# Designs tried in a protein design run: designed miniproteins, single chains, continued (5). Part 65

Each design is a single chain, and the fold is of that chain. pLDDT is the mean over its residues in the fold that is shown.

## One batch from the design tools (miniprotein)

Design m18248
Fold by ESMFold2-Fast:
Structure m18248 (fold): chain A 68 residues (1-68)
Amino acid sequence: MPKVTVTEIDEDTVKIESTAEITIILPDGSVLKGKVLTLKSSELQGAKIFIDGEEVSWEELLLNLKKE
């Protein structure tokens, strides 16, 4: 499984880093792709996040960060 790290840069901005390709579909219809993506946490509320072709939970990503 790819390793994913989420870092909160400030209260409204998060950085997502992955060893595999990340695809994020924002509520505004924008699509972001890359291994390192920075976006506003408010925009992530309705976003779909895919890593290596599998959808991941935003909440699970945030919680699992503190376990290495």
Scores: mean pLDDT 72

Design m18249
Fold by ESMFold2-Fast:
Structure m18249 (fold): chain A 89 residues (1-89)
Amino acid sequence: MELKVTEVSSSRSGNTLTRVFEATSPREDARVLMELRVEGAQAHVDVEISYRGRTKILTATGVYSPEQKALEDATPTVFTATARAVPKE
C-alpha cells in the first residue's frame, strides 16, 4: 500500500515540540494520523489508523535525542512499520 505522508501541523510551546502527520491512500479507504510530541529527551508517538471505517489507536513512548530533521526523516518509516507489523504479546 502506498501512503502519501503530509505534515499537517508543527508547533512548539516551551520545551515541547508537537508535530502532526497524516498519511492517506487515495484508492484505499485508509488513513493514518500520527502525533509526535517531544519534551526534552522524551518522545511520545500516538498513531490513529483508520481502514475501511475501522479505527485503532496505538501509543508509544521512548527516550529520544531529537533534531527536527531527524523527526521528519523518521516519520515515513514509523508509518510503514505501523502499517505492516505490530507484535502481539
Scores: mean pLDDT 59

Design m18250
Fold by ESMFold2-Fast:
Structure m18250 (fold): chain A 79 residues (1-79)
Amino acid sequence: TDRILEEAEKILEEGEEIQRRALEEIRAATAGKDAAERKEVTARIMARAVEELAALLSDPAVAAELRALFRAQLARQLA
């Protein structure tokens, strides 16, 4: 059996769910907020989501790279 492939699929699914949930939460929490409030709320939710994504990985170096990438992706989607 392709346990490595199954584990990779699970990590990808969990990562996608974390990102989707974070984006939904940001949209809901920032609705009707001014620019400063949106930045604060977005930063808080992004920080939590980045740590949740990083926790899916056992390698700290890989986790650090994904934190940066995920943060950049969220910033672009919210622009």
Scores: mean pLDDT 72

Design m18251
Fold by ESMFold2-Fast:
Structure m18251 (fold): chain A 91 residues (1-91)
Amino acid sequence: SAVEENLKKAGLTREEFEEFLKEQSEKAYEYLLEVFLNDKEKGEEIKKEMEEVEKKVKEAEEKGVPAEQIPPLEAMKAAIEAFRKALEEAE
């Protein structure tokens, strides 16, 4: 697995890698909020979308969904896609 190879090279456990992905998702969320605070309507839409993604991740963890099916990367992809769309629409 490419993930396992990269983890081994970085000297990280799978848990540490998942924590890293969660931290990056949170930073992306904060960045989106800061960037779009000047456009309150678009900022609120992005904030709501990110809150829904965070809620889904937490619910999946609580329900015992396998870690491989918990979408930290999907959360990041959603944040990045929302960011790109909001930027293109704001410009």
Scores: mean pLDDT 59

Design m18252
Fold by ESMFold2-Fast:
Structure m18252 (fold): chain A 63 residues (1-63)
Amino acid sequence: SLLEKLRALADKNNGRISTGELRELLKEAGYTEEEINKALAKAGVGGKPFVSLGQAEAVVKEL
């Protein structure tokens, strides 16, 4: 699942996911660039180079 993939990415990077890796994962899951950008903005992480697992899960919740 998407959440399992997020947890795997965070585990590899000591609890941290790059915003680029998050974007690629969401694109693979079928979300558009516009949907991803809106979700990142709503979660308050749009300008951050890295997010925590909890922040990544908050982005997914906005989708």
Scores: mean pLDDT 82

Design m18253
Fold by ESMFold2-Fast:
Structure m18253 (fold): chain A 72 residues (1-72)
Amino acid sequence: DMAEAEKQLEEAAKEAGLKLPEEASLEARALALLLIQAGMSVEEAQKLLEENEYDVEKLLEKLREIREKLAK
C-alpha cells in the first residue's frame, strides 16, 4: 500500500540522515533515496532537490542525466 511505502521512505530517510521539508512529496523523497543508493552523498542529494524546488519532473530529468553518467 502507498501508506506503508510512505512510512518506509520516511524511516529510510531518517536512517540516511536526509532532511527534507515537510512539504516534500513522497516521490521527491523516493528520488532522493534512489540518488543516495546510486552513490550520491546525502548533501548532494539535498542540494539537487533544493535547486529543483522538489519538483518531481525536474528531478526525474536530473536523475536520468546522473544515471547516464554513472552507466559504464
Scores: mean pLDDT 72

Design m18254
Fold by ESMFold2-Fast:
Structure m18254 (fold): chain A 113 residues (1-113)
Amino acid sequence: SPELEALRRIKELLEQAYEEAIKAVKDGKSPEEIIDIIRKALQEAFELADKYGLSPELREALQKVADILLKTAEEIVEAYRQGKSKEEIINILKKGFEEALKLVDEAIERVRQ
C-alpha cells in the first residue's frame, strides 16, 4: 500500500526529528535551531503525503500531527524565554512527539485494516 509506505516513512521522519531535537537541547542549541528541526520534518511529511497521494482522512490525521508539533514548538520558544531547564524543555518535546507519534501509529493501524 502506498499510503502505508508513506505513513511508515512519516513515522521514521518524526522519530528522527525527535532524536535530533533532544540532542539539540542537550547540546545547548538555540530555540530557533530546535524549531527548524520540527518545521523541516513537517515539511517533508507533507511532501510524502502529496507524493503518495494520502486520502483526505489521512491528510486530516497528518494535519492534527502538525498542529500538535507546532504547538510544541510554541511551548519550547516560551520555555526558553522563561529560562526553563533543559530537562523541562526535553519534557515538552517528549509530550508533543509522543502525542504526535501515537496519531501516526493509529493512522498506520487504520490503513492495515
Scores: mean pLDDT 90

Design m18255
Fold by ESMFold2-Fast:
Structure m18255 (fold): chain A 100 residues (1-100)
Amino acid sequence: MKELLESYLGKKVKVVFVTADGKELEFDAEIVSYDYEKDLITLKLTPEQAAKLRVGDFVEVYDENGNLLAAGRVVSVDPEKGLVTIELTEFGKRILEEKA
């Protein structure tokens, strides 16, 4: 898990957010940190993109080839900095473990 995500630090990934009303939002994002102990990843978006997101939104993170890297839920949004923190769910952890 950690080694795979660390290899994508500072790299462009595709992220798909599913909002509470079922709307899908696709953005290009950068993985800026991974906290293994807390199962948190932080993504860098534009401030405008981050402002469209809410705590509890579902998210899937894909590499440039369409391979699923991680899945989880939004736990924090900082629109001014364009930062979004995602907590990896049990399901997301299994996806990462399968691909590690």
Scores: mean pLDDT 76

Design m18256
Fold by ESMFold2-Fast:
Structure m18256 (fold): chain A 83 residues (1-83)
Amino acid sequence: SISKEEEELIERAIREAEELEREGRLREAARQYFLVGVSYASKGLLEKAIEYLERALELFERVLGPDHPETQRVRGLLELLRS
C-alpha cells in the first residue's frame, strides 16, 4: 500500500513529466515517467507501474531509438513485471 503523502509526491512527479513532455523535453519526461513506474512497482502497484513504464518506453524509443541501452532497460523491466 501507498501513503497519502507518497501518492501526492507521485502525482506531482506525473504532472512534472506531463509538463516536460508538452515542452518537448522528451528524454527528461521519459526519465520522470520511469521513476514514477519504479515507485509504483516498489509498492506492489503493478498495473500503475506498467502504465507509466510503457509511457517512458514510448518516449525513450522516440528520442533514443529501440536499441539504446536506456530503452532496453525499460523494456526488460516491463517484461519482468508482466511475467
Scores: mean pLDDT 88

Design m18257
Fold by ESMFold2-Fast:
Structure m18257 (fold): chain A 69 residues (1-69)
Amino acid sequence: VNKNASPEERARLVKAWYDHLETTSPAARAALPDEARQLLEKAKEAYNSGDVEKAQKYFDEADEILKKQ
């Protein structure tokens, strides 16, 4: 993820990516670490509610977990 992207842009990308996983491979989504998956779900929910700052925060937390794998 580009660190120079706005919080709104990052939240939108997270939502699009997560929606793609849900439609293309539910199994791949389920294979994510539980903590990262929960954070990505929270990011998607925050984006859908219009809270782009929370969406960005949850996405960054999930990204940190995924980078440590």
Scores: mean pLDDT 70

Design m18258
Fold by ESMFold2-Fast:
Formats: C-alpha cells, sequence, structure tokens
Structure m18258 (fold): chain A 60 residues (1-60)
C-alpha cells in the first residue's frame, strides 16, 4: 500500500504502520525502530509528537 503520511492523522499513520509491519515478522524492537523512523521522516511536524507517543504505546 502507498500512503502519504502528510495527509494522515497521528492515529491513521500509526494504524497504517501496524498493518504494514505485522506480516514482516520483525521483533517488537525492530518494528518500533522502523515505525519511529517512518514517523520522523514523513509525518508533518504538527502531528509528529503525537504520532511518536502513539508508536511508543503500540510498539512496546
Amino acid sequence: MSVDFSTLSAEEAVAYLEEALAPAGLSPAQARAFALHEIRRHMAPEHRDEALALVRERFP
């Protein structure tokens, strides 16, 4: 799936990453690191802090 993170809310972006990373077979730490990197790289600054906090909740 292709998605533009700049058009998504924090919740939508993190939900997308959960769905995209579930079949990848990554460890929780690897999935968290990847999700944090994607949010830092692609998320609008206004939503970035909320998205980063949400990643910490959903990718322990």
Scores: mean pLDDT 76

Design m18259
Fold by ESMFold2-Fast:
Structure m18259 (fold): chain A 81 residues (1-81)
Amino acid sequence: PSDEVTEENARAAIEALRSEGTERAEELAEKLEKVLELGKKEAVFEAEVLLSMAEMAKALGDEEAKEKAMEKLEEVLEKGL
């Protein structure tokens, strides 16, 4: 079901963030893991969409869109905590 797919994608995103090796990526990974553990399904889903948008923007060289997606991701994870 949709919830299981969301959880699987969230776990993959957490691993990808931790693999970046930056302090920001590690903080985001920790927050996403906590939100996932709290069962905040809507926040987890929104975070996945925002991470996907940030990766797409990065691939296209759109730094402005990438930063906006990352800022929104931080907001969503903070609200989910």
Scores: mean pLDDT 77

Design m18260
Fold by ESMFold2-Fast:
Structure m18260 (fold): chain A 72 residues (1-72)
Amino acid sequence: MIDLKKLTPFEFTKYLLENVEGVDEKTAKAILDYLKTKTIEEFINASVEELMKIPGVDEELAKKIKEFIKKQ
């Protein structure tokens, strides 16, 4: 499977946009903005509550993102 930590921030956000239902273009842009000051590893290890701080990420979307990452 793809090693998510080896992706660039842009590639990582595109991968979420293409594979996670509920990640629209606006939410992907917000995730990309988050990754300007955070690493992909920090994003992967973030809690549901921490991910919900990202504009456009509600609790259900945060859970979907974490489950998707867990399957990698």
Scores: mean pLDDT 81

Design m18261
Fold by ESMFold2-Fast:
Structure m18261 (fold): chain A 75 residues (1-75)
Amino acid sequence: AKLTQEQRERLGKAFALYDTDGDGTVPVSKLPAILALAGFAPSAEQLAALRALAVDGRIDLDTLLAFADRHLTPL
């Protein structure tokens, strides 16, 4: 995996902050804020790809972690 355990934990904590319902999903509109808080600088194309993975405009933590591990570079 590209992500360290520390980077995965940071992303999980940022996700939890925006998971206001505690249902394990966040709205795609919050992805730029979550990724910035976790120390990532996603491109517009990467954000568009993430939005395409959403179900009903929401994305789960496992999908976000898998995408970040494969496609995102930590700052």
Scores: mean pLDDT 80

Design m18262
Fold by ESMFold2-Fast:
Structure m18262 (fold): chain A 73 residues (1-73)
Amino acid sequence: SELEEAKKEFDRALEDVRNARTRAELDAAVRRAAKAMQKLVKAGAPMELVVDYHRRFQEARNEGLKRLGLPAP
């Protein structure tokens, strides 16, 4: 299903965010995670799932930024 595909894309993108070694890699992974989040919303994911995935996205991005010495948003 589109929902399950979006979940897999999101999980892979979060791993890439956590493993990014450069700003360019981090930005690319963040963009992929954001697109996967949009796919989740368009696929009709329940609000509770969207909230949880959004929280995980923000946490992973923030951790990646800190690891690379970049300012938090």
Scores: mean pLDDT 82

Design m18263
Fold by ESMFold2-Fast:
Structure m18263 (fold): chain A 93 residues (1-93)
Amino acid sequence: MEVRVELTVERLPSGVVRITMEVSATGLDQVTLRIEVKKGGKTTLLAEAVVRMDSSGRATYTFETPLEPGATVTGSAYAPDGTLLGSASKKAK
């Protein structure tokens, strides 16, 4: 199974950050996405969503949140049994 996780973190003019997570995984109907921020030794959960894969094995999740510049955003995709499939990280500008 090939799993790809792509994370885009983009600051909007309002100071809010738009986070987009794209996942591709063959043979799965559903994944759980967790988006966390890590800074200064603490990890905060920003979003958790159960998303259905489309017929091509892809899922996309987008949300907006206030986020401090320099914080590291990590998006992780999990199988229904809780197995980590993949993760990606980006620093907020």
Scores: mean pLDDT 82

Design m18264
Fold by ESMFold2-Fast:
Structure m18264 (fold): chain A 95 residues (1-95)
Amino acid sequence: SLLDIMQQINEILEEAEKLIKSGTLTDEKIEEFKERLRELLSQVPEEQRPLVAYFLADSSRDILMDLQRNRAPRDVIEKARRFLDAVLELSVEVL
């Protein structure tokens, strides 16, 4: 169901945020998250995909903005930016 898909997306976002904040998010892990999100988005009905893609982009941007506001280390901000870029690339791909 869409609700189940959204729950799985939120779990991925929470995992990504934790790895970003701990400074342990690798580029390989970002690609793994992107693939998991791609699989989930493929299960979203086409009519709802823009809304789900918007939610992903908005949530990823909020992580980045929060880290910038709190003056997180440069490498942490870079990984948050890379994760946001991956989400935005995926959004273009699935729309």
Scores: mean pLDDT 88

Design m18265
Fold by ESMFold2-Fast:
Structure m18265 (fold): chain A 100 residues (1-100)
Amino acid sequence: GEVLAELTATSDPSDPGALKKGETARQNVDIPPRPATLVVENLSKDPNFSFDVYIDGVKVGTVNAGESLTVGPLPPGRHTIELQRKSDAPGTAVATLLLE
């Protein structure tokens, strides 16, 4: 599918968007009138790295190390995607919003 948006949540201190435990990465997206699917991948190899996924302020799931979460289809219009770091373990997670 076409990538509409990408949001990275990382513990990497060299990244200016690096998150501490309890901090949230947030992205606003405008979904055109096509089905959209959010795929969230936890790329960490540390089994203690986890994060919570929120859409429009509603928790849709938790993604643990090496897991992925697929949410959709999302309706057209403006949405807010949030990734909240839940642990002090180092890692990176990527949320990709794909159009059909």
Scores: mean pLDDT 83

Design m18266
Fold by ESMFold2-Fast:
Structure m18266 (fold): chain A 75 residues (1-75)
Amino acid sequence: MSAEELRERALAVVEEIGRLHAELLEVADPETRARADALMDEVGLAVGRLDEDPEGTLARLEALRAELRELLAAA
């Protein structure tokens, strides 16, 4: 996969993360919301590394997306 393809895929994962976070904010209790907000801070840090490490950034974003999906399933 090219660096450009990895970057586009990472940005698509970020869009899905944004949707999951918005859904969590509608249904989650304050403790779960705080956890989701902390994961969003980690997403911001990961995106900052995208141009230097697109493959590692994509893997980290996919892991953060999985954590948000798990929080939503438990909410």
Scores: mean pLDDT 84

Design m18267
Fold by ESMFold2-Fast:
Structure m18267 (fold): chain A 61 residues (1-61)
Amino acid sequence: MEEEERRRKEREKRLEEVMLEASAGVYLIGASVEKLAGGDAEKYEEKAKEYEKKAEEVRKE
């Protein structure tokens, strides 16, 4: 019984981590494109950091 609950919570945590990491990845790609184009990548880098931090928080829980 506890094993099933633990598995469910672990899966929910993994899904949340993956979603947050995917979001960070998208913003990192955007930052790279802006940097290559000679534009301002800082807004994308800030967003990527925000999502990475959220993923880390989920990982700790």
Scores: mean pLDDT 77

Design m18268
Fold by ESMFold2-Fast:
Structure m18268 (fold): chain A 55 residues (1-55)
Amino acid sequence: SKATIEKEATEFVKRLVDAGLIPEEKFDEILEELVNSDNPFYKYLHSAEIITKYR
């Protein structure tokens, strides 16, 4: 469900911010991209690409 994906994406992005891998100001932008992705699982697997893009 969208709620499950949103929860998982939120926790994932929060962990990246807490680890200092991405800036907090990009939290909402990255979360929106993951939630609205046609394949959110793919985005989780490519966390390094996300970090590189937003850092």
Scores: mean pLDDT 67

Design m18269
Fold by ESMFold2-Fast:
Structure m18269 (fold): chain A 77 residues (1-77)
Amino acid sequence: MGDLMIAALEAALNNDREKLEEYMKKIGEIANVPVEKIREMIEELEREHGLEAALEAARAQRAMRVDGVPAPDAPAP
């Protein structure tokens, strides 16, 4: 899942909407959530961090994650 999210963010940065939509569909299938929710998550990341920063953070988060525990969505102060 995290790898697909990184790929989706990278596609968004490259303005490759076709790949972005395909990755969102795959993430939705794996996570058992609708594509619209995945799109909202990507837009939220873009809004809070910017696409480049979000991509960098996602890669760093992937490197530090432990198995079986999802990362929480923490609001900015």
Scores: mean pLDDT 71

Design m18270
Fold by ESMFold2-Fast:
Structure m18270 (fold): chain A 98 residues (1-98)
Amino acid sequence: SSLSKLLKKLEEQKKVAEATALALRAIGLFLSGEDVEEAVEDLKRYMKLAKLSKEKQLKALEGAKDLLELAAKKLGTKPEVVEKALKLLEELEEEIKK
């Protein structure tokens, strides 16, 4: 019983750490514009691992769009990279809404 509770808590902590790492990597990739396909994939994996509701998934998509706008305005991300990322996020939004 005590060991089972400890193992469950450690597994929960591992999932939180993995979800956090995916979210941080996605943020970094959206801001850098280095690999927006991987950024969207990391976001998708984060949503699944964190078991986000549809409402929270849509809010995370809005956050990703805000990061892309920040990158374009302040970090000099190329328009083509921003447009590609927005298209991938729109495709993900349609998948979430189905």
Scores: mean pLDDT 84

Design m18271
Fold by ESMFold2-Fast:
Structure m18271 (fold): chain A 69 residues (1-69)
Amino acid sequence: ALPPAELLELMARGYIAQKRYEDAIALAEKLAEQGRLETAIEILEEVARSSEDPEIKERALRLIEEIRK
């Protein structure tokens, strides 16, 4: 079985492919809570790049800044 962090990453990328950006952000937050900060940032950057929704883009960028501090 895949470790939980690796499973969360795969699920988040799947949600991005389905344009389920809020679900992808929630999984990135879980990855950050587990100390997978780099992976969480990569997922949030992908969400910000792929989403057409300004609110989703702003939320993803704010979370990236919070994780980097």
Scores: mean pLDDT 83

Design m18272
Fold by ESMFold2-Fast:
Structure m18272 (fold): chain A 87 residues (1-87)
Amino acid sequence: MNPKLLEIRKKLLEYLNSHTPEQLAEELGITPEEAEKIKRGEIVPSDEQIAKLAELLGVDPEDLKAVIDYLRALQRGELPPEPEVKS
């Protein structure tokens, strides 16, 4: 993965792990139930929610969308796992 996209992925995961569903819901203007599903990876945020997350993370919304799409594809098993040479 591009180093810039790896940095965005790290920021997204740190943000999601450091915020409760209630906090995420308030920041995105959604319900706590939707925020919990986003944190679980059960639903993909809308383009509007991605734009708000990008603002909160200080990243480009198109780059954030690419990261989210990639993580979603990995969770579905649509992409092969990256070879982990040092893990």
Scores: mean pLDDT 73

Design m18273
Fold by ESMFold2-Fast:
Structure m18273 (fold): chain A 55 residues (1-55)
Amino acid sequence: SEEELIERAIELLIELSKAGNTKKAMEGAKYLRDLFAGKISAQEVLERIEELKKK
């Protein structure tokens, strides 16, 4: 569901923040902003944040 995708994205942002990757966490938070503004899908947000974690 969309809610499950959003929760997974938030969990990844929390992990990035706790690991000291504030810049990556802020970039991921921008994707959540774009989601709530109707600019991208929840699936796209999760994929973008997963890519941030891999780099």
Scores: mean pLDDT 83

Design m18274
Fold by ESMFold2-Fast:
Structure m18274 (fold): chain A 67 residues (1-67)
Amino acid sequence: SQLDKLQAQIAQLEASRAALEKEKAELKRKYGDDVKGQTIVGMLEIAIASTDFLIERLRAKAAELEA
């Protein structure tokens, strides 16, 4: 069903988000005072925020289909 497809997409995005958070944590630990490393961490934060936005939009759509 369309709902099942949306749930699968949400699960995939949630897994991707978890991977990005793990990578961010490792980079923060590794780079310390390195300005270039801090820039990469900032880019990961943007990627995480974008992923969160997509998850929220898909969850809202799934809720509409359940209503």
Scores: mean pLDDT 84

Design m18275
Fold by ESMFold2-Fast:
Formats: C-alpha cells, structure tokens, sequence
Structure m18275 (fold): chain A 62 residues (1-62)
C-alpha cells in the first residue's frame, strides 16, 4: 500500500531524497506544496524526519 506525503515546497529536495531512498516518488507540486507517494511501511519514518524541520508535513491515504 502507498501513502501520500504532503510537504511544503521549501522541503521538496530533502523530501525527494528521503522518499526515493524509501522506494517512493514525486507525483506533483505547486509553489506551496509537493506531493509524494511512499510505501506505507516507510511513510511514518519519512514523515517523522521531515516534521523535525517542516512541522506542516502531512501523511494521507493515497
């Protein structure tokens, strides 16, 4: 199962690195937010790491 990660655009490069390492991918972005798909088993780990610096990062069902 995949989860959707919603990340501020300012965090895009850090999120991309973590998501790609977890086997996920960038889906779309605008100037405010970027959307990624990430494997459910890695989603919480990626979310926790990003929230240390970007607390508005969210995790949704894909």
Amino acid sequence: MLKKLVVPTAARLEALKLVEEAGGRLVSQNKTVSYFLVPADKAEEVLEELRKYFPSTELLDA
Scores: mean pLDDT 81

Design m18276
Fold by ESMFold2-Fast:
Structure m18276 (fold): chain A 102 residues (1-102)
Amino acid sequence: LEELLELLDSPDPEVRVEALREISRLPVEEQVKALPRVIEKLDDPDPRVRVAALETLGVIAMKDPEAVLEAGARERLEEKLSDPDPRVRISAQSALLIIESK
């Protein structure tokens, strides 16, 4: 996990996307530990990284929606519904639908 968190700070957006995808493949306990860093990537300058962060949050929310909500992700996801990139807006809507499933 520590190595993947370091890759989230890579200057290469493609490396940051791959790090998020690898986090989404980890056991849920490790994914929950990464939540604050994944949420930070919702503000990444590259829309591809923001999409990957939303997809990763969706994966974590399917396994542990309470952890995602406790991390403050709902408010951050709602902000992304107004993102300038239409793919980010679509990904945010999908992630919100997952966490709103009771």
Scores: mean pLDDT 83

Design m18277
Fold by ESMFold2-Fast:
Structure m18277 (fold): chain A 78 residues (1-78)
Amino acid sequence: AVEKLRRAAEGFRELSRLAAEAGDERTAAANDRASVELDEIARQAEAGKLSDEEALRRMEEIEAQVFATPAGAPRPLP
């Protein structure tokens, strides 16, 4: 679970970087926030404060929120 969470955080961090390079600050901020939240969940799971199942559930919730089209984005990312 921790590995999957960290991989997801890395993916969102990369999307944030690409969005920032493209000048899409709102999409960059949304993806950066998701990566930070996933890193926090991974840290809590690694510390034994969350079960693997609970950590994965929270990851799915964050992914679902980020993959929804943000209304304030200046342009959609592919």
Scores: mean pLDDT 73

Design m18278
Fold by ESMFold2-Fast:
Structure m18278 (fold): chain A 70 residues (1-70)
Amino acid sequence: SMPKVSYTTHAEIPEGAPDTPEARARVERASRRAAFAMERIKEAEKERVLDADEVGRISLEAVREFEAAE
């Protein structure tokens, strides 16, 4: 079987929190949004080395674009 890799941007429902379809949908959306931001950062890194401030700016811009697409 293929090993499953943990994502640094993956979100889960905390232990003891209500496990509802709405909670699962919110966690899934948060994970997709984080993955979208990570993809934008990786794309920018192909062109140049990024500092922490630039990573933060690109991340915020990606979140804004993701939310606008919904």
Scores: mean pLDDT 68

Design m18279
Fold by ESMFold2-Fast:
Structure m18279 (fold): chain A 93 residues (1-93)
Amino acid sequence: SMEVVLEDTDLTPEASRAVLKLAVPVLVRALLEAERTGAPESRRQAILDNLREVLRHLGYSDEEIEEFLNSDEETRLKFAEELQKEGRRLLER
Protein backbone atom coordinates (compact mmCIF):
# COMPACT_ATOMS: atom_id res chain seq x y z
CA SER A 1 0.00 0.00 0.00
CA MET A 2 2.31 2.69 -1.35
CA GLU A 3 1.20 5.76 -3.20
CA VAL A 4 3.18 8.85 -4.21
CA VAL A 5 1.22 12.10 -4.08
CA LEU A 6 2.93 14.66 -6.32
CA GLU A 7 0.24 17.34 -6.04
CA ASP A 8 -0.41 19.75 -3.15
CA THR A 9 3.26 20.12 -2.14
CA ASP A 10 4.87 23.43 -1.14
CA LEU A 11 8.38 21.96 -1.49
CA THR A 12 11.15 23.79 -3.35
CA PRO A 13 12.10 22.35 -6.78
CA GLU A 14 15.21 20.73 -5.22
CA ALA A 15 13.25 19.23 -2.30
CA SER A 16 10.52 17.98 -4.70
CA ARG A 17 13.21 16.34 -6.87
CA ALA A 18 14.74 14.73 -3.75
CA VAL A 19 11.36 13.31 -2.67
CA LEU A 20 10.75 11.88 -6.17
CA LYS A 21 14.24 10.31 -6.29
CA LEU A 22 13.69 8.72 -2.86
CA ALA A 23 10.29 7.37 -3.98
CA VAL A 24 11.85 5.36 -6.86
CA PRO A 25 13.71 2.77 -4.67
CA VAL A 26 10.56 2.32 -2.54
CA LEU A 27 8.40 1.69 -5.63
CA VAL A 28 11.01 -0.57 -7.29
CA ARG A 29 11.19 -2.75 -4.15
CA ALA A 30 7.37 -2.81 -3.93
CA LEU A 31 7.17 -3.94 -7.58
CA LEU A 32 9.74 -6.71 -7.03
CA GLU A 33 7.85 -7.90 -3.92
CA ALA A 34 4.56 -7.92 -5.87
CA GLU A 35 6.20 -9.90 -8.72
CA ARG A 36 7.80 -12.42 -6.32
CA THR A 37 4.65 -12.97 -4.20
CA GLY A 38 2.24 -13.18 -7.17
CA ALA A 39 0.25 -10.11 -6.13
CA PRO A 40 -2.95 -9.28 -8.10
CA GLU A 41 -2.43 -7.67 -11.53
CA SER A 42 -4.24 -4.53 -10.30
CA ARG A 43 -1.62 -4.08 -7.53
CA ARG A 44 1.32 -4.52 -9.92
CA GLN A 45 -0.33 -2.12 -12.40
CA ALA A 46 -0.83 0.54 -9.68
CA ILE A 47 2.86 0.34 -8.69
CA LEU A 48 3.92 0.52 -12.37
CA ASP A 49 1.67 3.55 -12.96
CA ASN A 50 3.16 5.29 -9.91
CA LEU A 51 6.73 4.48 -11.10
CA ARG A 52 5.97 5.87 -14.58
CA GLU A 53 4.56 9.11 -13.12
CA VAL A 54 7.52 9.60 -10.71
CA LEU A 55 10.10 8.96 -13.47
CA ARG A 56 8.22 11.28 -15.87
CA HIS A 57 8.26 14.04 -13.23
CA LEU A 58 12.04 13.46 -12.87
CA GLY A 59 12.38 14.26 -16.59
CA TYR A 60 12.78 10.79 -18.11
CA SER A 61 11.24 10.15 -21.54
CA ASP A 62 8.56 7.47 -22.05
CA GLU A 63 11.15 5.46 -24.05
CA GLU A 64 13.68 5.64 -21.18
CA ILE A 65 10.99 4.66 -18.64
CA GLU A 66 9.87 1.61 -20.65
CA GLU A 67 13.51 0.53 -21.22
CA PHE A 68 14.06 0.77 -17.44
CA LEU A 69 10.88 -1.19 -16.59
CA ASN A 70 11.85 -3.91 -19.12
CA SER A 71 15.39 -4.22 -17.68
CA ASP A 72 16.39 -7.04 -15.31
CA GLU A 73 15.97 -6.93 -11.52
CA GLU A 74 19.65 -6.13 -10.85
CA THR A 75 19.66 -3.20 -13.30
CA ARG A 76 16.46 -1.75 -11.77
CA LEU A 77 17.85 -2.08 -8.23
CA LYS A 78 21.15 -0.39 -9.18
CA PHE A 79 19.29 2.49 -10.83
CA ALA A 80 17.05 2.87 -7.77
CA GLU A 81 20.09 2.81 -5.43
CA GLU A 82 21.78 5.62 -7.41
CA LEU A 83 18.60 7.75 -7.28
CA GLN A 84 18.38 7.10 -3.51
CA LYS A 85 21.96 8.36 -3.06
CA GLU A 86 21.19 11.46 -5.17
CA GLY A 87 17.96 12.13 -3.25
CA ARG A 88 19.72 11.89 0.12
CA ARG A 89 22.47 14.23 -1.15
CA LEU A 90 19.88 16.82 -2.23
CA LEU A 91 18.18 16.75 1.20
CA GLU A 92 21.52 17.31 3.00
CA ARG A 93 22.40 20.31 0.79
Scores: mean pLDDT 80

Design m18280
Fold by ESMFold2-Fast:
Structure m18280 (fold): chain A 99 residues (1-99)
Amino acid sequence: MSVTVKVEVKDGKIVSYSVEGDASEEEKGIAKALAAEVLRTEKASSVEVKLEEKDGELFITIKSKYAADPSKTSEREEKFPSIEAAKEELRKRSLEELA
């Protein structure tokens, strides 16, 4: 199962948004939540999140462009041991943002 979420932001508004792939609603939710987090925390103008499930683990590749300097791109990988672990981690990150 895999899903790719792409989001572009201009002047504080989402100008493009796509979700592609044959993944569960839970996996799509995880990828969308990570894309939203990157846009908020990294001041990104665009983000691409690829999520792939292999042997019960989630492998996530995140690519972003920095809003202040679009020539600066970042790419990183995250790994979660399960869908449940990813959901719990994202819930904690969301609550910390509200605090």
Scores: mean pLDDT 76

Design m18281
Fold by ESMFold2-Fast:
Structure m18281 (fold): chain A 100 residues (1-100)
Amino acid sequence: SSLNTQLGLQYLQLGEDYYNNQDYQTSTQYYQQSISLSPPDSPLHLRALRNLGASLHRLQDYQQAIQYYQQARDIALQLGDDRTARQLDATIVGLQRRLS
């Protein structure tokens, strides 16, 4: 619904505000709320998943960051956003090297 999308965007913005203040733990909470309100495979869903991955990356939770970046990459491909998909693939490979 439009109300769920608007609320999801507000949670995304809150997550970005906390991320920019380097409060990555709080930003993950708001990004998770944004994901729950996002239409599946939507641009909002992509943005929230990518940003959640970035916050987890900053927290050095590389395993979870990879998982969410992979989900974001798959949505980017579905949306025809090949540039974002390629960027996410590069990030995933870099993080996988830290776990190996």
Scores: mean pLDDT 92

Design m18282
Fold by ESMFold2-Fast:
Structure m18282 (fold): chain A 91 residues (1-91)
Amino acid sequence: MEDKVLEEAIETGRKNAEEFPEIREQLERAIEVGREAAEKAKTPGEKLQVASYLFFGSERARALAEVKGDYEKAKQVVEEATEKIREIGEK
């Protein structure tokens, strides 16, 4: 079940990276860090946290890019989510 949630989060991130080339590099990095953190996750709960940060980070960034055209803030949101995901993988 956790694997499916992670796959859905990754797919959402990839879709957003395809639609918004301005934040593609940041989203692709977040997906890579998410995969690594999920592999290092010691509990199903930590894996769900990784999936959650990746999903909501990419969706918030999409909303900022799509509705406000605020690519700088969208990049910041993805980078902040990526840092939280990295911290989970380092525990």
Scores: mean pLDDT 84

